# Designed miniproteins, single chains: the designs that were tried, part 11

Each design is a single chain, and the fold is of that chain. pLDDT is the mean over its residues in the fold that is shown.

## One batch from the design tools (miniprotein)

Design m351
Fold by ESMFold2-Fast:
Structure m351 (fold): chain A 75 residues (1-75)
Amino acid sequence: SADAEARALLEEAIRAAEAGDLERAEQLGKLTVTLFPDVPARFPELVARYHAALGRAYEAQGRLAEAARSFAVAE
């Protein structure tokens, strides 16, 4: 289902961010919203987890402005 596909892509993006692979995490995140534009409304908690993981990865790499922006989106 579209829901299962969107969740799987976001979970993979979160895992990529947790591994420090920012390029893959960003690519998977963009792909998810391109294929499933309603995802932020339908899975807000999962999207928040993605942005929080992305923020932590940016912070770990010293990219503080990008980290701050990602955390702001995560709430």
Scores: mean pLDDT 86

Design m352
Fold by ESMFold2-Fast:
Structure m352 (fold): chain A 52 residues (1-52)
Amino acid sequence: DILDYVRKLYEEGKNLLQIKYEVTEKFGKNMSPGEIAELDKIIEEEIKKLDE
């Protein structure tokens, strides 16, 4: 799922901007701007949990 992909990219050493880009390219093809903003928020919260 999306969170598994986020965790994989984080483990590969990618930064937040790179992770947002990669996730949006893979999952964001048919998303509205509001859905992309929600996706970005989900990525940010997951990365915060991994950094704790």
Scores: mean pLDDT 81

Design m353
Fold by ESMFold2-Fast:
Structure m353 (fold): chain A 61 residues (1-61)
Amino acid sequence: MSEIEKYAEELAKGLPEEIKEAVLIVAKYAMSQGASLEAAKKLMEQIKESLLEQRKRREAR
């Protein structure tokens, strides 16, 4: 497994597969645009938080 794939698995542990896929896709895209591994990891963390917050808002009535 690549470093990015391993990090995505750790970040999304116990979360829906969609979150793992989203953070991994974003990280791979960022790196393809010249982002460093550290920048990609930071972006993955931000996307995970954003997606979890969005889900929580949708579940809150």
Scores: mean pLDDT 77

Design m354
Fold by ESMFold2-Fast:
Structure m354 (fold): chain A 77 residues (1-77)
Amino acid sequence: SMEELEKIAEETVEKLRELAEKLVELDNPEAQEKFKELVAEMIELMQKALNGEISLEEFKKKMEELLEKIEEIVKEA
């Protein structure tokens, strides 16, 4: 549903904000570059979901996988 998609987007943006703040404090250019690449992949997934090219379930799974990768980058930085 549209409400579920909006909820996923809101929760994702909030988590990304927190992770970005932590990443800025670490001053690690390589980690920042990887973060930008993963955010770009998230944007592409959102576009595919909005166009109906992927299912909501697949979108949710892929977004969770990308968030986990971003969390790992911040943790390792």
Scores: mean pLDDT 80

Design m355
Fold by ESMFold2-Fast:
Structure m355 (fold): chain A 68 residues (1-68)
Amino acid sequence: ASAAAEAAATLRRLADQYIEDIKAGKNPEEALGHLRFLADAALASPDPQVRAAGEEIRKKLEEVEKEL
């Protein structure tokens, strides 16, 4: 696996953790802030695998925000 693929996988795992924290009501404002920063950082990446992870995270973020 490339470093970019590993980074993308790590970003997806971190996003899923923040989403679980939000759903559990565990400091949801802070977790939502972290999720937004993660999506923005990934989308700003020059690497297409990392940007793809960012698009997935952004979609999950949009769904979570609808439930808040």
Scores: mean pLDDT 83

Design m356
Fold by ESMFold2-Fast:
Structure m356 (fold): chain A 91 residues (1-91)
Amino acid sequence: MKLEELTEELEELIRKEGLEAAQKYAIEKSEELGKREATLALMRAVLRVEPDERLREVGLRALRLAEEGRSVDEISEELREEAEAILRELE
């Protein structure tokens, strides 16, 4: 799997199941592609799909953390609670 293919799969997953499902899938794929590549794919997918400005802001913060060399696991740990809170408000 290439970075763009993962980005497309994550984009579709966000549309069907939401950001939390996409984050979980990206973590699983990080074992195959590497944590940095999976993180970048997830961030691009979020920015392409997200109509909510708060979730888009979380995506931009995650992209910054990825640029600093943080893994998907580390980014998910820092942003999971905030992303889950926003997703609950959108339900």
Scores: mean pLDDT 73

Design m357
Fold by ESMFold2-Fast:
Structure m357 (fold): chain A 101 residues (1-101)
Amino acid sequence: GPRPITAEDAVKVAERLKKELGLSPREAVIAGITVYVMGKGGVDVAGRIAEALRNGDLSKLTEEERNLVLEAIDYLLAHTDDPELKAAAREIKKRVEEAMK
């Protein structure tokens, strides 16, 4: 079968989608979060999280799913040097944390 998806793959996907495909920093970060979650929780969890992040409907995420998103964001923040990706990741983090109240 295909090799396992790694957390580093999430960083590379976000950076490449922004640099090579011209995606917005927000769209690139959502894709990176999706890849990270796919490696940890599988395709179905990743798809649900991606939809919730794109639509802003974060209240539909479980506590475990919100924690996976926060883990993905913290990994991206620690491992990318792109300031626009960092800014977008911080904004998404704020929205996820606000939805947990």
Scores: mean pLDDT 86

Design m358
Fold by ESMFold2-Fast:
Structure m358 (fold): chain A 82 residues (1-82)
Amino acid sequence: SMLTLQVALGIEIAGLSFLIEQAKRLEMPEEVIRRLEEVLERLRAVYEDPAASEEEIRAVMDEAARIEAEADAEIKKRALEK
């Protein structure tokens, strides 16, 4: 349902916000932090838009999952390449 999706979106926003603050404290690469912050802004925009469709919410959540996976891969790559 839309309500369940909105609750999930709120949880994702809270979790990603916490992750970004931890990432900054751990001094993770600036580009990794930037990508996470950019997708957080997109999640917030959809969360605050009363006209956002279920399809739009799902799309931005899917994008967030992709960006998080790419950020994780970038951290691991940089660790291996020094």
Scores: mean pLDDT 80

Design m359
Fold by ESMFold2-Fast:
Structure m359 (fold): chain A 78 residues (1-78)
Amino acid sequence: HMEEVRKAIAEALGLEELPESGSEIRYLIYQDFIKNGGIKYDEKENKYIVEVAGKRIEFDSLEDLKKALEKITGKKIE
């Protein structure tokens, strides 16, 4: 799932693949994020919704959202 999201983000940003630099990936994703309305929160369902690179992604918790963003941005996590 995250691999597909990363590839979709690269395509949407006009890139063949995302940079290896986490900072640069974060910047590019942040810009696309803002263009798509950023992070949305559904108060009734208590879910976070992110639209990035034409994908709609739902997270049931802030922790899951952070984890996914870290994978997408290429931040270290081990």
Scores: mean pLDDT 63

Design m360
Fold by ESMFold2-Fast:
Structure m360 (fold): chain A 66 residues (1-66)
Amino acid sequence: ARRARSLVATVERLAKEAENALKQDPEGAVTYANTIRAIAKAHADDPEVQRAADEAVKRIESLLEK
C-alpha cells in the first residue's frame, strides 16, 4: 500500500521529467520510459504500479511520436 503509493509517485515524477526533457532531448525521454518499465517489471505483482507505469509509458511514447 504505502510502497505502491511511493512507486506511483516516482513513476508520475519521471513522466513529468520526460515531458520536460522531450523537447530538447528525445533520447533522455526514452531513458525515463525505460526506467519506468524497469520499475514495473520489478513490481509485476502490484496492479497499481503496473497501471501507473503503463499510463506513463504510453504518454511518453505518444509525445515522442510528435
Scores: mean pLDDT 77

Design m361
Fold by ESMFold2-Fast:
Structure m361 (fold): chain A 88 residues (1-88)
Amino acid sequence: SLEELEKKQTELIDEYVDLKRQRAPLDELRSVAEKLLTVLDEIIKYFEELYKKNKTPQAKKMYELAKKSYNDIKERIQRDLEAAEAAA
């Protein structure tokens, strides 16, 4: 469900932030980041499937907004991980 995916996103973001604060090994940071990116893709897919089922202008707008918003989050996570790798 969307609620379960959003909960996983929050938990994984909190875990990623906590690992960075603790200066955890890069491989642990990468593992959590990869799980987070997977959850973000699943949220985008949720809105894609909703649009495919309903074919309404509203569902299309929600899907396009979700793609933009969650891809922006994915890019920020990837850049943060790349910066952490460069500092290692």
Scores: mean pLDDT 86

Design m362
Fold by ESMFold2-Fast:
Structure m362 (fold): chain A 75 residues (1-75)
Amino acid sequence: SAAPTPPRPPFDTPELIEAARLAEAGRWDEALALLRASGHPDAPAAAQTLGEFAAAVGDEAAARRFYALSEELAA
């Protein structure tokens, strides 16, 4: 469905909040696995957001993994 793109979604569900906390702790593999397992419709946007966070903290390899996950999860 071609809805207007909202602002970057808040991490406001338990699964997305936990993924953000894992990422802030540098636990990238666990954050990636949680987003993949969540089945949440906002998981692609959350992965994009966490990729940008990883890039901002200087972990370009983690950022690429989150961007790849975002594309994989997008319908």
Scores: mean pLDDT 77

Design m363
Fold by ESMFold2-Fast:
Structure m363 (fold): chain A 70 residues (1-70)
Amino acid sequence: MLSDEEIEKKLEDILNAKSPEELLKLAVEFFRKNGDPQGAEAIRQSVAGGMSKEDVADQTRRMVELHRKS
């Protein structure tokens, strides 16, 4: 799974995405590498529905926090 430092870098990549396709690729890959295929599908649907990159980054951070809470 990704470290906290890797998560921070990936969130910056999401915020700097130049297209919806790049945003989708970065967000989905992030969740899959973090062991959350359900989160990957949820983010995929959100981006397809027109969610902003800022909102995607915020939701990604919150979902990671929820999944790390053991």
Scores: mean pLDDT 73

Design m364
Fold by ESMFold2-Fast:
Structure m364 (fold): chain A 63 residues (1-63)
Amino acid sequence: GPSSRRERLQLEILSLFPPEQVAEAAALLAGASVGTLERILRRLRATPPEQRLAVLREERAAA
């Protein structure tokens, strides 16, 4: 299982996406700090499922 807080946050974020979007979401999360992952997780949990990938793209383009 995941051993770090960062790995747990990444897995929690990836669990918010359907299987066909997981690869793109994982690539978008590459290089994100723990604080960035926590902020993204909070925003995505408040976002309707159909909008989550677009919101993730926006968050990572702005970083």
Scores: mean pLDDT 84

Design m365
Fold by ESMFold2-Fast:
Structure m365 (fold): chain A 83 residues (1-83)
Amino acid sequence: SEATLQEARERAKLRLIRLASEYLSKIDKPVNSETTREIAKRLLQDVLGLSEEEAQKLIDEEGVDAVMGRVFDRLLEEELRRL
């Protein structure tokens, strides 16, 4: 249902924010494109199970916004399975 999908989306969003915040807290650097790419690479490895080389290639070919979309989609699928 639409309500179930919306609940799963909110849970996936909160989980993504939590993971990104955890990685950011461990990086003693200003928030910039380099830091954002580093967080995206870590999320691809931890959430999608990609190697560092696969994650870097995907970011270089598709860009950070597209790969963050892939991470969100996987988290959404996981939350939908729990409902």
Scores: mean pLDDT 83

Design m366
Fold by ESMFold2-Fast:
Structure m366 (fold): chain A 68 residues (1-68)
Amino acid sequence: SLDEAIDNLVKALRHEYGLTDEEAEKLRKELQKVVDDGIAAGLSREELNLRIMKVVRKFIDEVDKKRA
C-alpha cells in the first residue's frame, strides 16, 4: 500500500541521513499529506512520484542546512 511505501521510505531516509525521531515523524506527515492531496486532486502515479521526490529533496536540504 502507499502507507507502507511511505513508512519504508521514511525508514530508509532515517537510516541514510541520520534523521531524529522528530524529523522522521515530520517527514512521514509531510509525505502522507502529499499523497492524500495528490490522490484528492486526481494526480497520475508519475505526477505523485514527482511530488514525493520534491518533498523528500526539500526536507533533506532543510535538515542539511540546519546542521551546516
Scores: mean pLDDT 83

Design m367
Fold by ESMFold2-Fast:
Parts: sequence; structure tokens; C-alpha cells
Structure m367 (fold): chain A 63 residues (1-63)
Amino acid sequence: SEDEKKAEQIARLLGVSLEKAKEILNLAKEVNTLDGAKELAKRFGISLEQAIKALIVVGRSIK
């Protein structure tokens, strides 16, 4: 499925496990703001840059 491919891409880009990438993917689908990206980064212990990369993979853009 597309979600499986996106999770694999997130795992590769962020250097996290596929399991963690799937969790990031599920929450990233509900994020479309910079504040949401900051919360995503804090929740998973990743950088804001990594959170933004995950959002791009799931088709979200921050304005």
C-alpha cells in the first residue's frame, strides 16, 4: 500500500525503525502547521527538520 511505502521512506530519511516510522506517519497525517510539526518532533524525540521531512512524505506542506 502507499502507507507502507511512505513508512519505509520515513524510516530511511529519519534513520528510525519501520515500526516508529509507521507511528510518525499516522500522526503526521493530522499535521499541517509549524506548531504541529514541533509537537510531532517533541513526541518522537526527532528534530524539527526530520518532522518536516516526514510531513512532506505524507503530502502535507507547512505555510
Scores: mean pLDDT 82

Design m368
Fold by ESMFold2-Fast:
Structure m368 (fold): chain A 83 residues (1-83)
Amino acid sequence: MEEELRRQLAETDARMDEVNKEIAELEKQYKENPSKEILDKLFDLGVEYLKLAVDRFFLAKEINDESSLSVKNLKKQLEEREK
């Protein structure tokens, strides 16, 4: 399960890198020739990047929570069997 979550995180990171590259290219184009068309595309990509960032945050949280739960369960088992 954690391996699958880490795989999804890596895929999300790869997509974020692609979107970030497109933003950088459009930002450069906008500086050279400012246009509403480029600005609109930048806004759309910015929204997509934020959505990916939120997805990444939840994936990272799930990985962390699963790791924390595993440690907590192990500690609880050790404490309960010291009777």
Scores: mean pLDDT 77

Design m369
Fold by ESMFold2-Fast:
Structure m369 (fold): chain A 61 residues (1-61)
Amino acid sequence: SPHDAALDAGLDELRAAITAVLDEARANGWSEAQIDAAVTAVLRAQLARHPILGEVVDVPA
């Protein structure tokens, strides 16, 4: 369905974005606080881009 396709697309982009953040963190020796901030920013950006992700993804406090 269009709904399922939109959710799958959003989840694929989110997975790629989080993977990129974790790869950069590993390469650059990021602190836990830097990783947390970057992951939170990615989650917020992806929710804004794909609002349907709000049905399955919670943003950390």
Scores: mean pLDDT 81

Design m370
Fold by ESMFold2-Fast:
Structure m370 (fold): chain A 76 residues (1-76)
Amino acid sequence: PPVVPIASVDVTPDKESVAVGETLTATVTARDASGNVLTTFTYEYTPTTKGDHTVTVTATSPAGGSGSADLKFTAY
């Protein structure tokens, strides 16, 4: 059976604020067109500058379809 296409992606950070040089871990969830969870994975980001950060996460599948979501957090 083919890999199912991705219809949407959600990103949830483990923290809303992190110190410069500290690692933020985000959980990424990909869903099909019916809202079923296909897969979850983690994304790690370590900011080098203070201020508000936005990282766009995109997930695609070999069967087609893609989704993206913005990971937003503040570095202090």
Scores: mean pLDDT 77

Design m371
Fold by ESMFold2-Fast:
Structure m371 (fold): chain A 91 residues (1-91)
Amino acid sequence: KPKLYRPTPELRELLRRAGVESDVLTKGEIYEALTDLIRREGAIDEEKDPRVVDLRGTPLGRLFGADRIDLSDREKLDALIEKHTVDVDKL
């Protein structure tokens, strides 16, 4: 069964802006909501690389401490999710 996570208050506030109302999510649900939020809040260079998003000056960039994020770098995204979530008991 999938492992469930609770976002930190800071990440939860940002996920709520993406329309996520659940208190507990799977890692996949957090990943999808987070990448959607990154695409909405960040700026994509259409000419160069649409996978790399500029987060400079956004609340999301401040939370991650990063000016840019590569949406294809799943290892880095997983590390950010783990840093800003807490594991809950499996049912």
Scores: mean pLDDT 71

Design m372
Fold by ESMFold2-Fast:
Structure m372 (fold): chain A 68 residues (1-68)
Amino acid sequence: SEGEEIVKEAEELLKEVEKTTDDEEIIRGFRKMLEQTKKAVEEGDLELARLLLMRMKQEKKKAEEIMK
């Protein structure tokens, strides 16, 4: 389902972040976004889930720019 694919992509983003940084504050932020995305999927709010996944992608790019 679309919800399952969104959660899997969000989980993969978190794993990539955990491999690229040891900054617990950054990792904690992504864990929070993942949990919000999972909740949106569980509640059937796929529009919110898609927006949260897009936000995770944007925040990952910003974090990568800060670490350069």
Scores: mean pLDDT 82

Design m373
Fold by ESMFold2-Fast:
Structure m373 (fold): chain A 72 residues (1-72)
Amino acid sequence: ESKKLADQGVELYKQGNVKGALEKFSQALLLAKDEKERQKLVEYMKKQGAGKIADSAEATVDTALSLRRIAE
């Protein structure tokens, strides 16, 4: 599931849809069950040439998870 979302994000990025790519990458990272899967997805995105968007998605997810932990 998460890898399929990452693939969709890579496709959108290659088509110039940066916003769509960021949304799909963020969804893929949020669905990753653990840190190892999350890192694997980020590496995959970077290998596909979407490193800038992958880094932005990872930072967004990390911030969201940190805020959620504080709100608990």
Scores: mean pLDDT 73

Design m374
Fold by ESMFold2-Fast:
Structure m374 (fold): chain A 89 residues (1-89)
Amino acid sequence: ANDAQVQQLMQQIQQLINTQHTDAAAAQQIVQYMQQIQAISDPDTFQQIMADIQAQMIAVNNQTPMSADAAAIMSAYYAQIADQIAAAR
């Protein structure tokens, strides 16, 4: 089921956030997993998942700031998704 695949991808993202969130390569991998979730999820479910992941990254970043490169990758991805959501309305 798509739900099981989404849960597995979310677990992979959570592991990267908790262990490697400061790394630019890890940020790129998180974006790839989020793109996979987006492809198999409805827009409302994806937006909720994205908000949950962003909240977790903010919480961890408050303890250990991510690199400028990692922050740039994540910011660019969030901006891209925001533009896609705006275009769909």
Scores: mean pLDDT 78

Design m375
Fold by ESMFold2-Fast:
Structure m375 (fold): chain A 93 residues (1-93)
Amino acid sequence: SASAEIVSVERLDGRTVVEAKVTASAGQTITEVSVESARRGPLRLESLTISKSGTTYTVRAVIGEELEPGATVVVRVTLSSGQTVAALGRIEA
């Protein structure tokens, strides 16, 4: 089974940076990452960086806009198996 957790959501220089940790079964890869906010819906990713250590992936998604303090974000990750996992995070108020 797979899981996802948001590690941080930061506002930096007019951007929002979301870091998530994804744990996947051996042999699975990440095929899709999307980010949405409760107030704005789906967000365009300015950049996406994925790094791997064993069965754990670190996903860093950069959004080209600064979300509000207290904003809620959802990261959805699709794996090569077709399984989708999601994580919820919030910007510190």
Scores: mean pLDDT 85

Design m376
Fold by ESMFold2-Fast:
Structure m376 (fold): chain A 81 residues (1-81)
Amino acid sequence: MEEEKKKKEREELVKKARENALPSIIDYLVQKDPAVTKEQLLEAFEKGRNLTPEEVRELIEKLTPAQRNALILGYLLKKNE
């Protein structure tokens, strides 16, 4: 039955949406916090994808609001894969 194929199709759509939306989200965050570079936001996003919830909690206390949002976004998108 098509249940397994439907799940795989959803995972591919989430991946494509992430790849297409990420540049726009990073550009938006840079506009809100010009003290943070686009590279720092991309690093925070990628770092968030590999962290545990405990590590995310520790790091968000040390980051700017824009970096914190990028890190949380990376964590949440990885969880939905």
Scores: mean pLDDT 68

Design m377
Fold by ESMFold2-Fast:
Structure m377 (fold): chain A 82 residues (1-82)
Amino acid sequence: NKAEEYIKKAEEYIKAGDGEKALEYAMKAAQEADLTSKSFEGQVAAGVGLVSAASFSTVGDNLEGAKYAVEGAKRGLAGSGE
């Protein structure tokens, strides 16, 4: 379960205050969740998380961006059981 592994890594880096690595793993988690989600709702949630992460990264807030990508990944995974 790659998305769950990436979520765990992203959350570890968020806790450590490493915004760059947190964003990297959070975006990987959201990408995996989008690819594995079988529901439109889950795919949209993962995609919104990715776009939000990119937007926050553009303004230098990588930790906030990572949090949005992690949330999108979690929602994407929750929607994949349909």
Scores: mean pLDDT 78

Design m378
Fold by ESMFold2-Fast:
Structure m378 (fold): chain A 62 residues (1-62)
Amino acid sequence: LTPEQREALRELAKAFGLPEDDVLTPGMREAIRRLAEALGLPVSDEVTPEMAQALLDLRRGR
């Protein structure tokens, strides 16, 4: 993941009350899946580059 994608994931972890970490935790992956579903994005059992990019776009307001 790019530094920007990692930062977007950290912001997501804060929003869901999960521990902030430089690496993806199981809790963060679950939070990402739930957010992707809420946004109507494709979801996966793991964090894909596409999901991380979509979160980065959301963080940037695009």
Scores: mean pLDDT 64

Design m379
Fold by ESMFold2-Fast:
Structure m379 (fold): chain A 67 residues (1-67)
Amino acid sequence: AEPAAPPVPSLPAGQVLLDAMERGEITEDDAAEIARRILQHRAEKGLSPEEEKALTEQLVAEVRARR
Protein backbone atom coordinates (compact mmCIF):
# COMPACT_ATOMS: atom_id res chain seq x y z
CA ALA A 1 0.00 0.00 0.00
CA GLU A 2 1.17 3.49 -0.76
CA PRO A 3 2.24 5.58 0.94
CA ALA A 4 1.71 5.01 4.74
CA ALA A 5 5.41 5.82 5.11
CA PRO A 6 7.12 6.69 8.40
CA PRO A 7 6.93 10.39 9.29
CA VAL A 8 9.23 12.21 6.94
CA PRO A 9 11.96 14.04 8.86
CA SER A 10 11.29 17.71 8.27
CA LEU A 11 12.00 18.75 4.75
CA PRO A 12 13.70 22.02 5.73
CA ALA A 13 11.18 24.24 3.93
CA GLY A 14 8.11 22.28 5.01
CA GLN A 15 8.95 22.27 8.71
CA VAL A 16 9.88 25.98 8.81
CA LEU A 17 6.65 26.92 7.03
CA LEU A 18 4.50 24.74 9.32
CA ASP A 19 6.14 26.18 12.44
CA ALA A 20 5.70 29.76 11.17
CA MET A 21 2.02 29.15 10.35
CA GLU A 22 1.45 27.56 13.78
CA ARG A 23 2.97 30.65 15.42
CA GLY A 24 0.72 32.91 13.34
CA GLU A 25 3.72 34.64 11.74
CA ILE A 26 2.52 33.88 8.19
CA THR A 27 -0.78 32.95 6.58
CA GLU A 28 -1.46 29.85 4.48
CA ASP A 29 -1.28 32.07 1.37
CA ASP A 30 2.10 33.42 2.48
CA ALA A 31 3.33 29.85 3.02
CA ALA A 32 2.18 28.90 -0.49
CA GLU A 33 4.03 31.89 -2.00
CA ILE A 34 7.20 31.04 -0.06
CA ALA A 35 6.95 27.38 -1.15
CA ARG A 36 6.56 28.51 -4.78
CA ARG A 37 9.71 30.65 -4.55
CA ILE A 38 11.67 27.78 -2.99
CA LEU A 39 10.53 25.40 -5.75
CA GLN A 40 11.65 28.00 -8.31
CA HIS A 41 15.12 28.23 -6.72
CA ARG A 42 15.35 24.42 -6.55
CA ALA A 43 14.50 24.17 -10.25
CA GLU A 44 17.05 26.87 -11.14
CA LYS A 45 20.07 25.79 -9.09
CA GLY A 46 19.15 22.82 -6.92
CA LEU A 47 19.14 23.74 -3.25
CA SER A 48 20.84 21.73 -0.53
CA PRO A 49 18.68 21.05 2.56
CA GLU A 50 20.70 23.69 4.44
CA GLU A 51 20.23 26.30 1.69
CA GLU A 52 16.50 25.50 1.43
CA LYS A 53 16.07 25.95 5.18
CA ALA A 54 18.01 29.24 5.19
CA LEU A 55 16.05 30.60 2.22
CA THR A 56 12.73 29.57 3.81
CA GLU A 57 13.66 31.30 7.07
CA GLN A 58 14.67 34.46 5.17
CA LEU A 59 11.39 34.51 3.23
CA VAL A 60 9.37 34.00 6.43
CA ALA A 61 11.27 36.86 8.08
CA GLU A 62 10.66 39.07 5.03
CA VAL A 63 6.90 38.37 5.12
CA ARG A 64 6.84 39.08 8.87
CA ALA A 65 8.77 42.35 8.33
CA ARG A 66 6.16 43.50 5.79
CA ARG A 67 3.59 43.56 8.59
Scores: mean pLDDT 71

Design m380
Fold by ESMFold2-Fast:
Structure m380 (fold): chain A 71 residues (1-71)
Amino acid sequence: GSASLSGETQVGDTTIKVNGTSQGDVTTINIEVFDENGKLLWSGQTQTRGPVSQEHLQNILNVIAQSIRER
């Protein structure tokens, strides 16, 4: 089966969006970072084995948010 999960967080005026889509044994995770005007600053993609949980997506969001806060 297929499953999709999404999450969003904000650091100051920066918005981070994550989307995870599971198909069979592979989950594709897309990450997008936007400025205060909705302009895309950065995007990335990664793959993991197995289905992704909401907790896993939240952990990815937290890591990226922390990286932005430390700059």
Scores: mean pLDDT 77

Design m381
Fold by ESMFold2-Fast:
Structure m381 (fold): chain A 75 residues (1-75)
Amino acid sequence: MPSAEELAELLKEKLLEMGFSEEDAEELGRLFKELAERSKVPLTEQHVDNLIQLFKELNLTTKEQAKSAIETLLG
């Protein structure tokens, strides 16, 4: 099973591919890691892929939109 840190790094990489800045991707990755570590349900690479698909489908282009989506899905 991938660790919360490995999943956060995967999310960061995919956010960079989507055009997010390195600073924004790093902040979003840290948020994801904190929420994943506190989650009662173990997260997998598929959850990261599903998040990225959701971001693309909803056309989330800003850090604040992505942050809100992560907090809603994992909080």
Scores: mean pLDDT 79

Design m382
Fold by ESMFold2-Fast:
Structure m382 (fold): chain A 77 residues (1-77)
Amino acid sequence: MERRERVLEALGRGAEKAQEIVEKNPLKADDLEIRVEGDPETGEGLRLEATYKSDIAKKVAEAFREGLEEARRVVEE
């Protein structure tokens, strides 16, 4: 599998986990702010910066962070 595909797959898994949390526990727009730095196509410099105001928002941010960390590991291979 190409590196780009593996990066996108890892990011997708994080997004799926986050979506499952949100589907069960609706978030308000102000509860969560996520900023992704770096190039998602190449995986270079991928970092996630998140601000959260609720436990549910924190869980969503953590799901995205897990996907990003997995994508970063794929790039570093």
Scores: mean pLDDT 71

Design m383
Fold by ESMFold2-Fast:
Structure m383 (fold): chain A 73 residues (1-73)
Amino acid sequence: GKEAAKRGAELGAREQGPTASIGDVGAYAERLGATPEQVAAATDGASRADQNGDGTVPSEKAIRGAREGADAA
């Protein structure tokens, strides 16, 4: 469910320390049983925090964006 996407984002971001890869947010959400749509929504939300387009964002912003994206899906 959407909670799996949110928890995946938190675990992926925390594992990497102060910055997180957008790809890892999606991978953890998928591993916890999020649907492809929920994975896409969570990664899209995290990507909105990536103003540089390098695929990496501060972990707190990645978590917040992913949770917001999952809730919107």
Scores: mean pLDDT 70

Design m384
Fold by ESMFold2-Fast:
Structure m384 (fold): chain A 79 residues (1-79)
Amino acid sequence: GPVEQAVRDAELFGELASTSKDPAKLAGGAIGAAGAVYHAALVSEEAKERAQEVLRQYAEKAPTDLARRVLTGVANAEF
C-alpha cells in the first residue's frame, strides 16, 4: 500500500544519503528522499509521516554531519 511504499522509498534513499562517502550519492539520496516525502504527502498524511520518521532514524545514524543535517532537513520539511 501507499504507506509501505513510502517507507521503502525512504529506506532506499535514506540509506544512499547516510552511508555513501561519494558526494554525488549523498546528493542523489537527498534528492530522492525529498521526492519520496513529496510523493507520500500527495497520497496521505500517514505515508508522509512514516517516510519522514524513517529519514529521522537514518539522520540519527548518519556517519557525517552533512548527511545528518540534510536528512534532518528533509525529515522536517513541509511538503
Scores: mean pLDDT 82

Design m385
Fold by ESMFold2-Fast:
Structure m385 (fold): chain A 90 residues (1-90)
Amino acid sequence: AMAERWRREAEEARAGADATLAKLSAIVNENFKKAGLPPFPAATSLAEARAIGDEADKAGVSTVKEHNLLVAAALQDVGARILEELAERA
């Protein structure tokens, strides 16, 4: 029962992290579009999202909104990993 609950919560946390990464990618690409810069592919990992964020910073088009989403994605990734480990151990 508990392993099944943690597995479900881990799946929900992972889906939340994926949604946050997609939102970050969309916002950065909208900022790049407004600046006349080419788009990036949607980030599928925290490392890709960080790389896209770094390019936004270099181009001078980053905002607090992208930073907050990167932090949220990192926290969601950590939460998902903890729940995945709990499900595997139960």
Scores: mean pLDDT 79

Design m386
Fold by ESMFold2-Fast:
Parts: C-alpha cells; structure tokens; sequence
Structure m386 (fold): chain A 64 residues (1-64)
C-alpha cells in the first residue's frame, strides 16, 4: 500500500515521464487523501494512460 506521500511522489514521476497533466493532478488529489494499493494504482494508470502494467510497476518501484 502506498502512503499519501509516496502516491504524490509517483504522480510527479509520471508527469516527468510524459503522462497527461490532468490525470496526474487527479492522482495527486486522490493520493493526498487516501492510501493507495500499488496493484490497483498500476491497473488504473494502465487503463487511463495506455502505459503497460510492467512499465508502471517499474515506475512505482522507482518512486518508492
């Protein structure tokens, strides 16, 4: 489970990687209030951005 601080850090890393700014802003707002499950976050990001799950799992691990 990601802490709010880790979720915000991940959102910043996704913005640096070229993710849509609107999606990143939504993720920051959610992450600041809710602890996120890593697997659910990766699945949701894959569905919204089209980035493969394997790539998102690597980015999440890098942000932690």
Amino acid sequence: TLTPAQGVALADKLLEAGADADIVDILKAIAAKVSLDKSLLAAALSASTGIPLSTLNALIDEAL
Scores: mean pLDDT 67

Design m387
Fold by ESMFold2-Fast:
Structure m387 (fold): chain A 89 residues (1-89)
Amino acid sequence: EELKRKAIEAAEKAIRDVANYLVKNGLTDKAEKLIRNAVKTALINAGLSEEQADEAASRAVQAALPYIKNGDVEKAVEAARKAIEETLA
């Protein structure tokens, strides 16, 4: 489905951008709130309802957070993508 694919791609980009910023600047302690907000905004802009975006963003940040704390941006993006795909299934 095009909407689901577009939403996941937008969220993946948002996570990668924010995670790279946080890791580069040593701000991984601020990851949870910033990533949740970035993912939620990306999903809403992609066409998801606020309820769906909030649930998916919450799942995504929970999955990504351990990897971001370790500086592993690509694993964080992969974990978040999987969580969003499962939420929107």
Scores: mean pLDDT 82

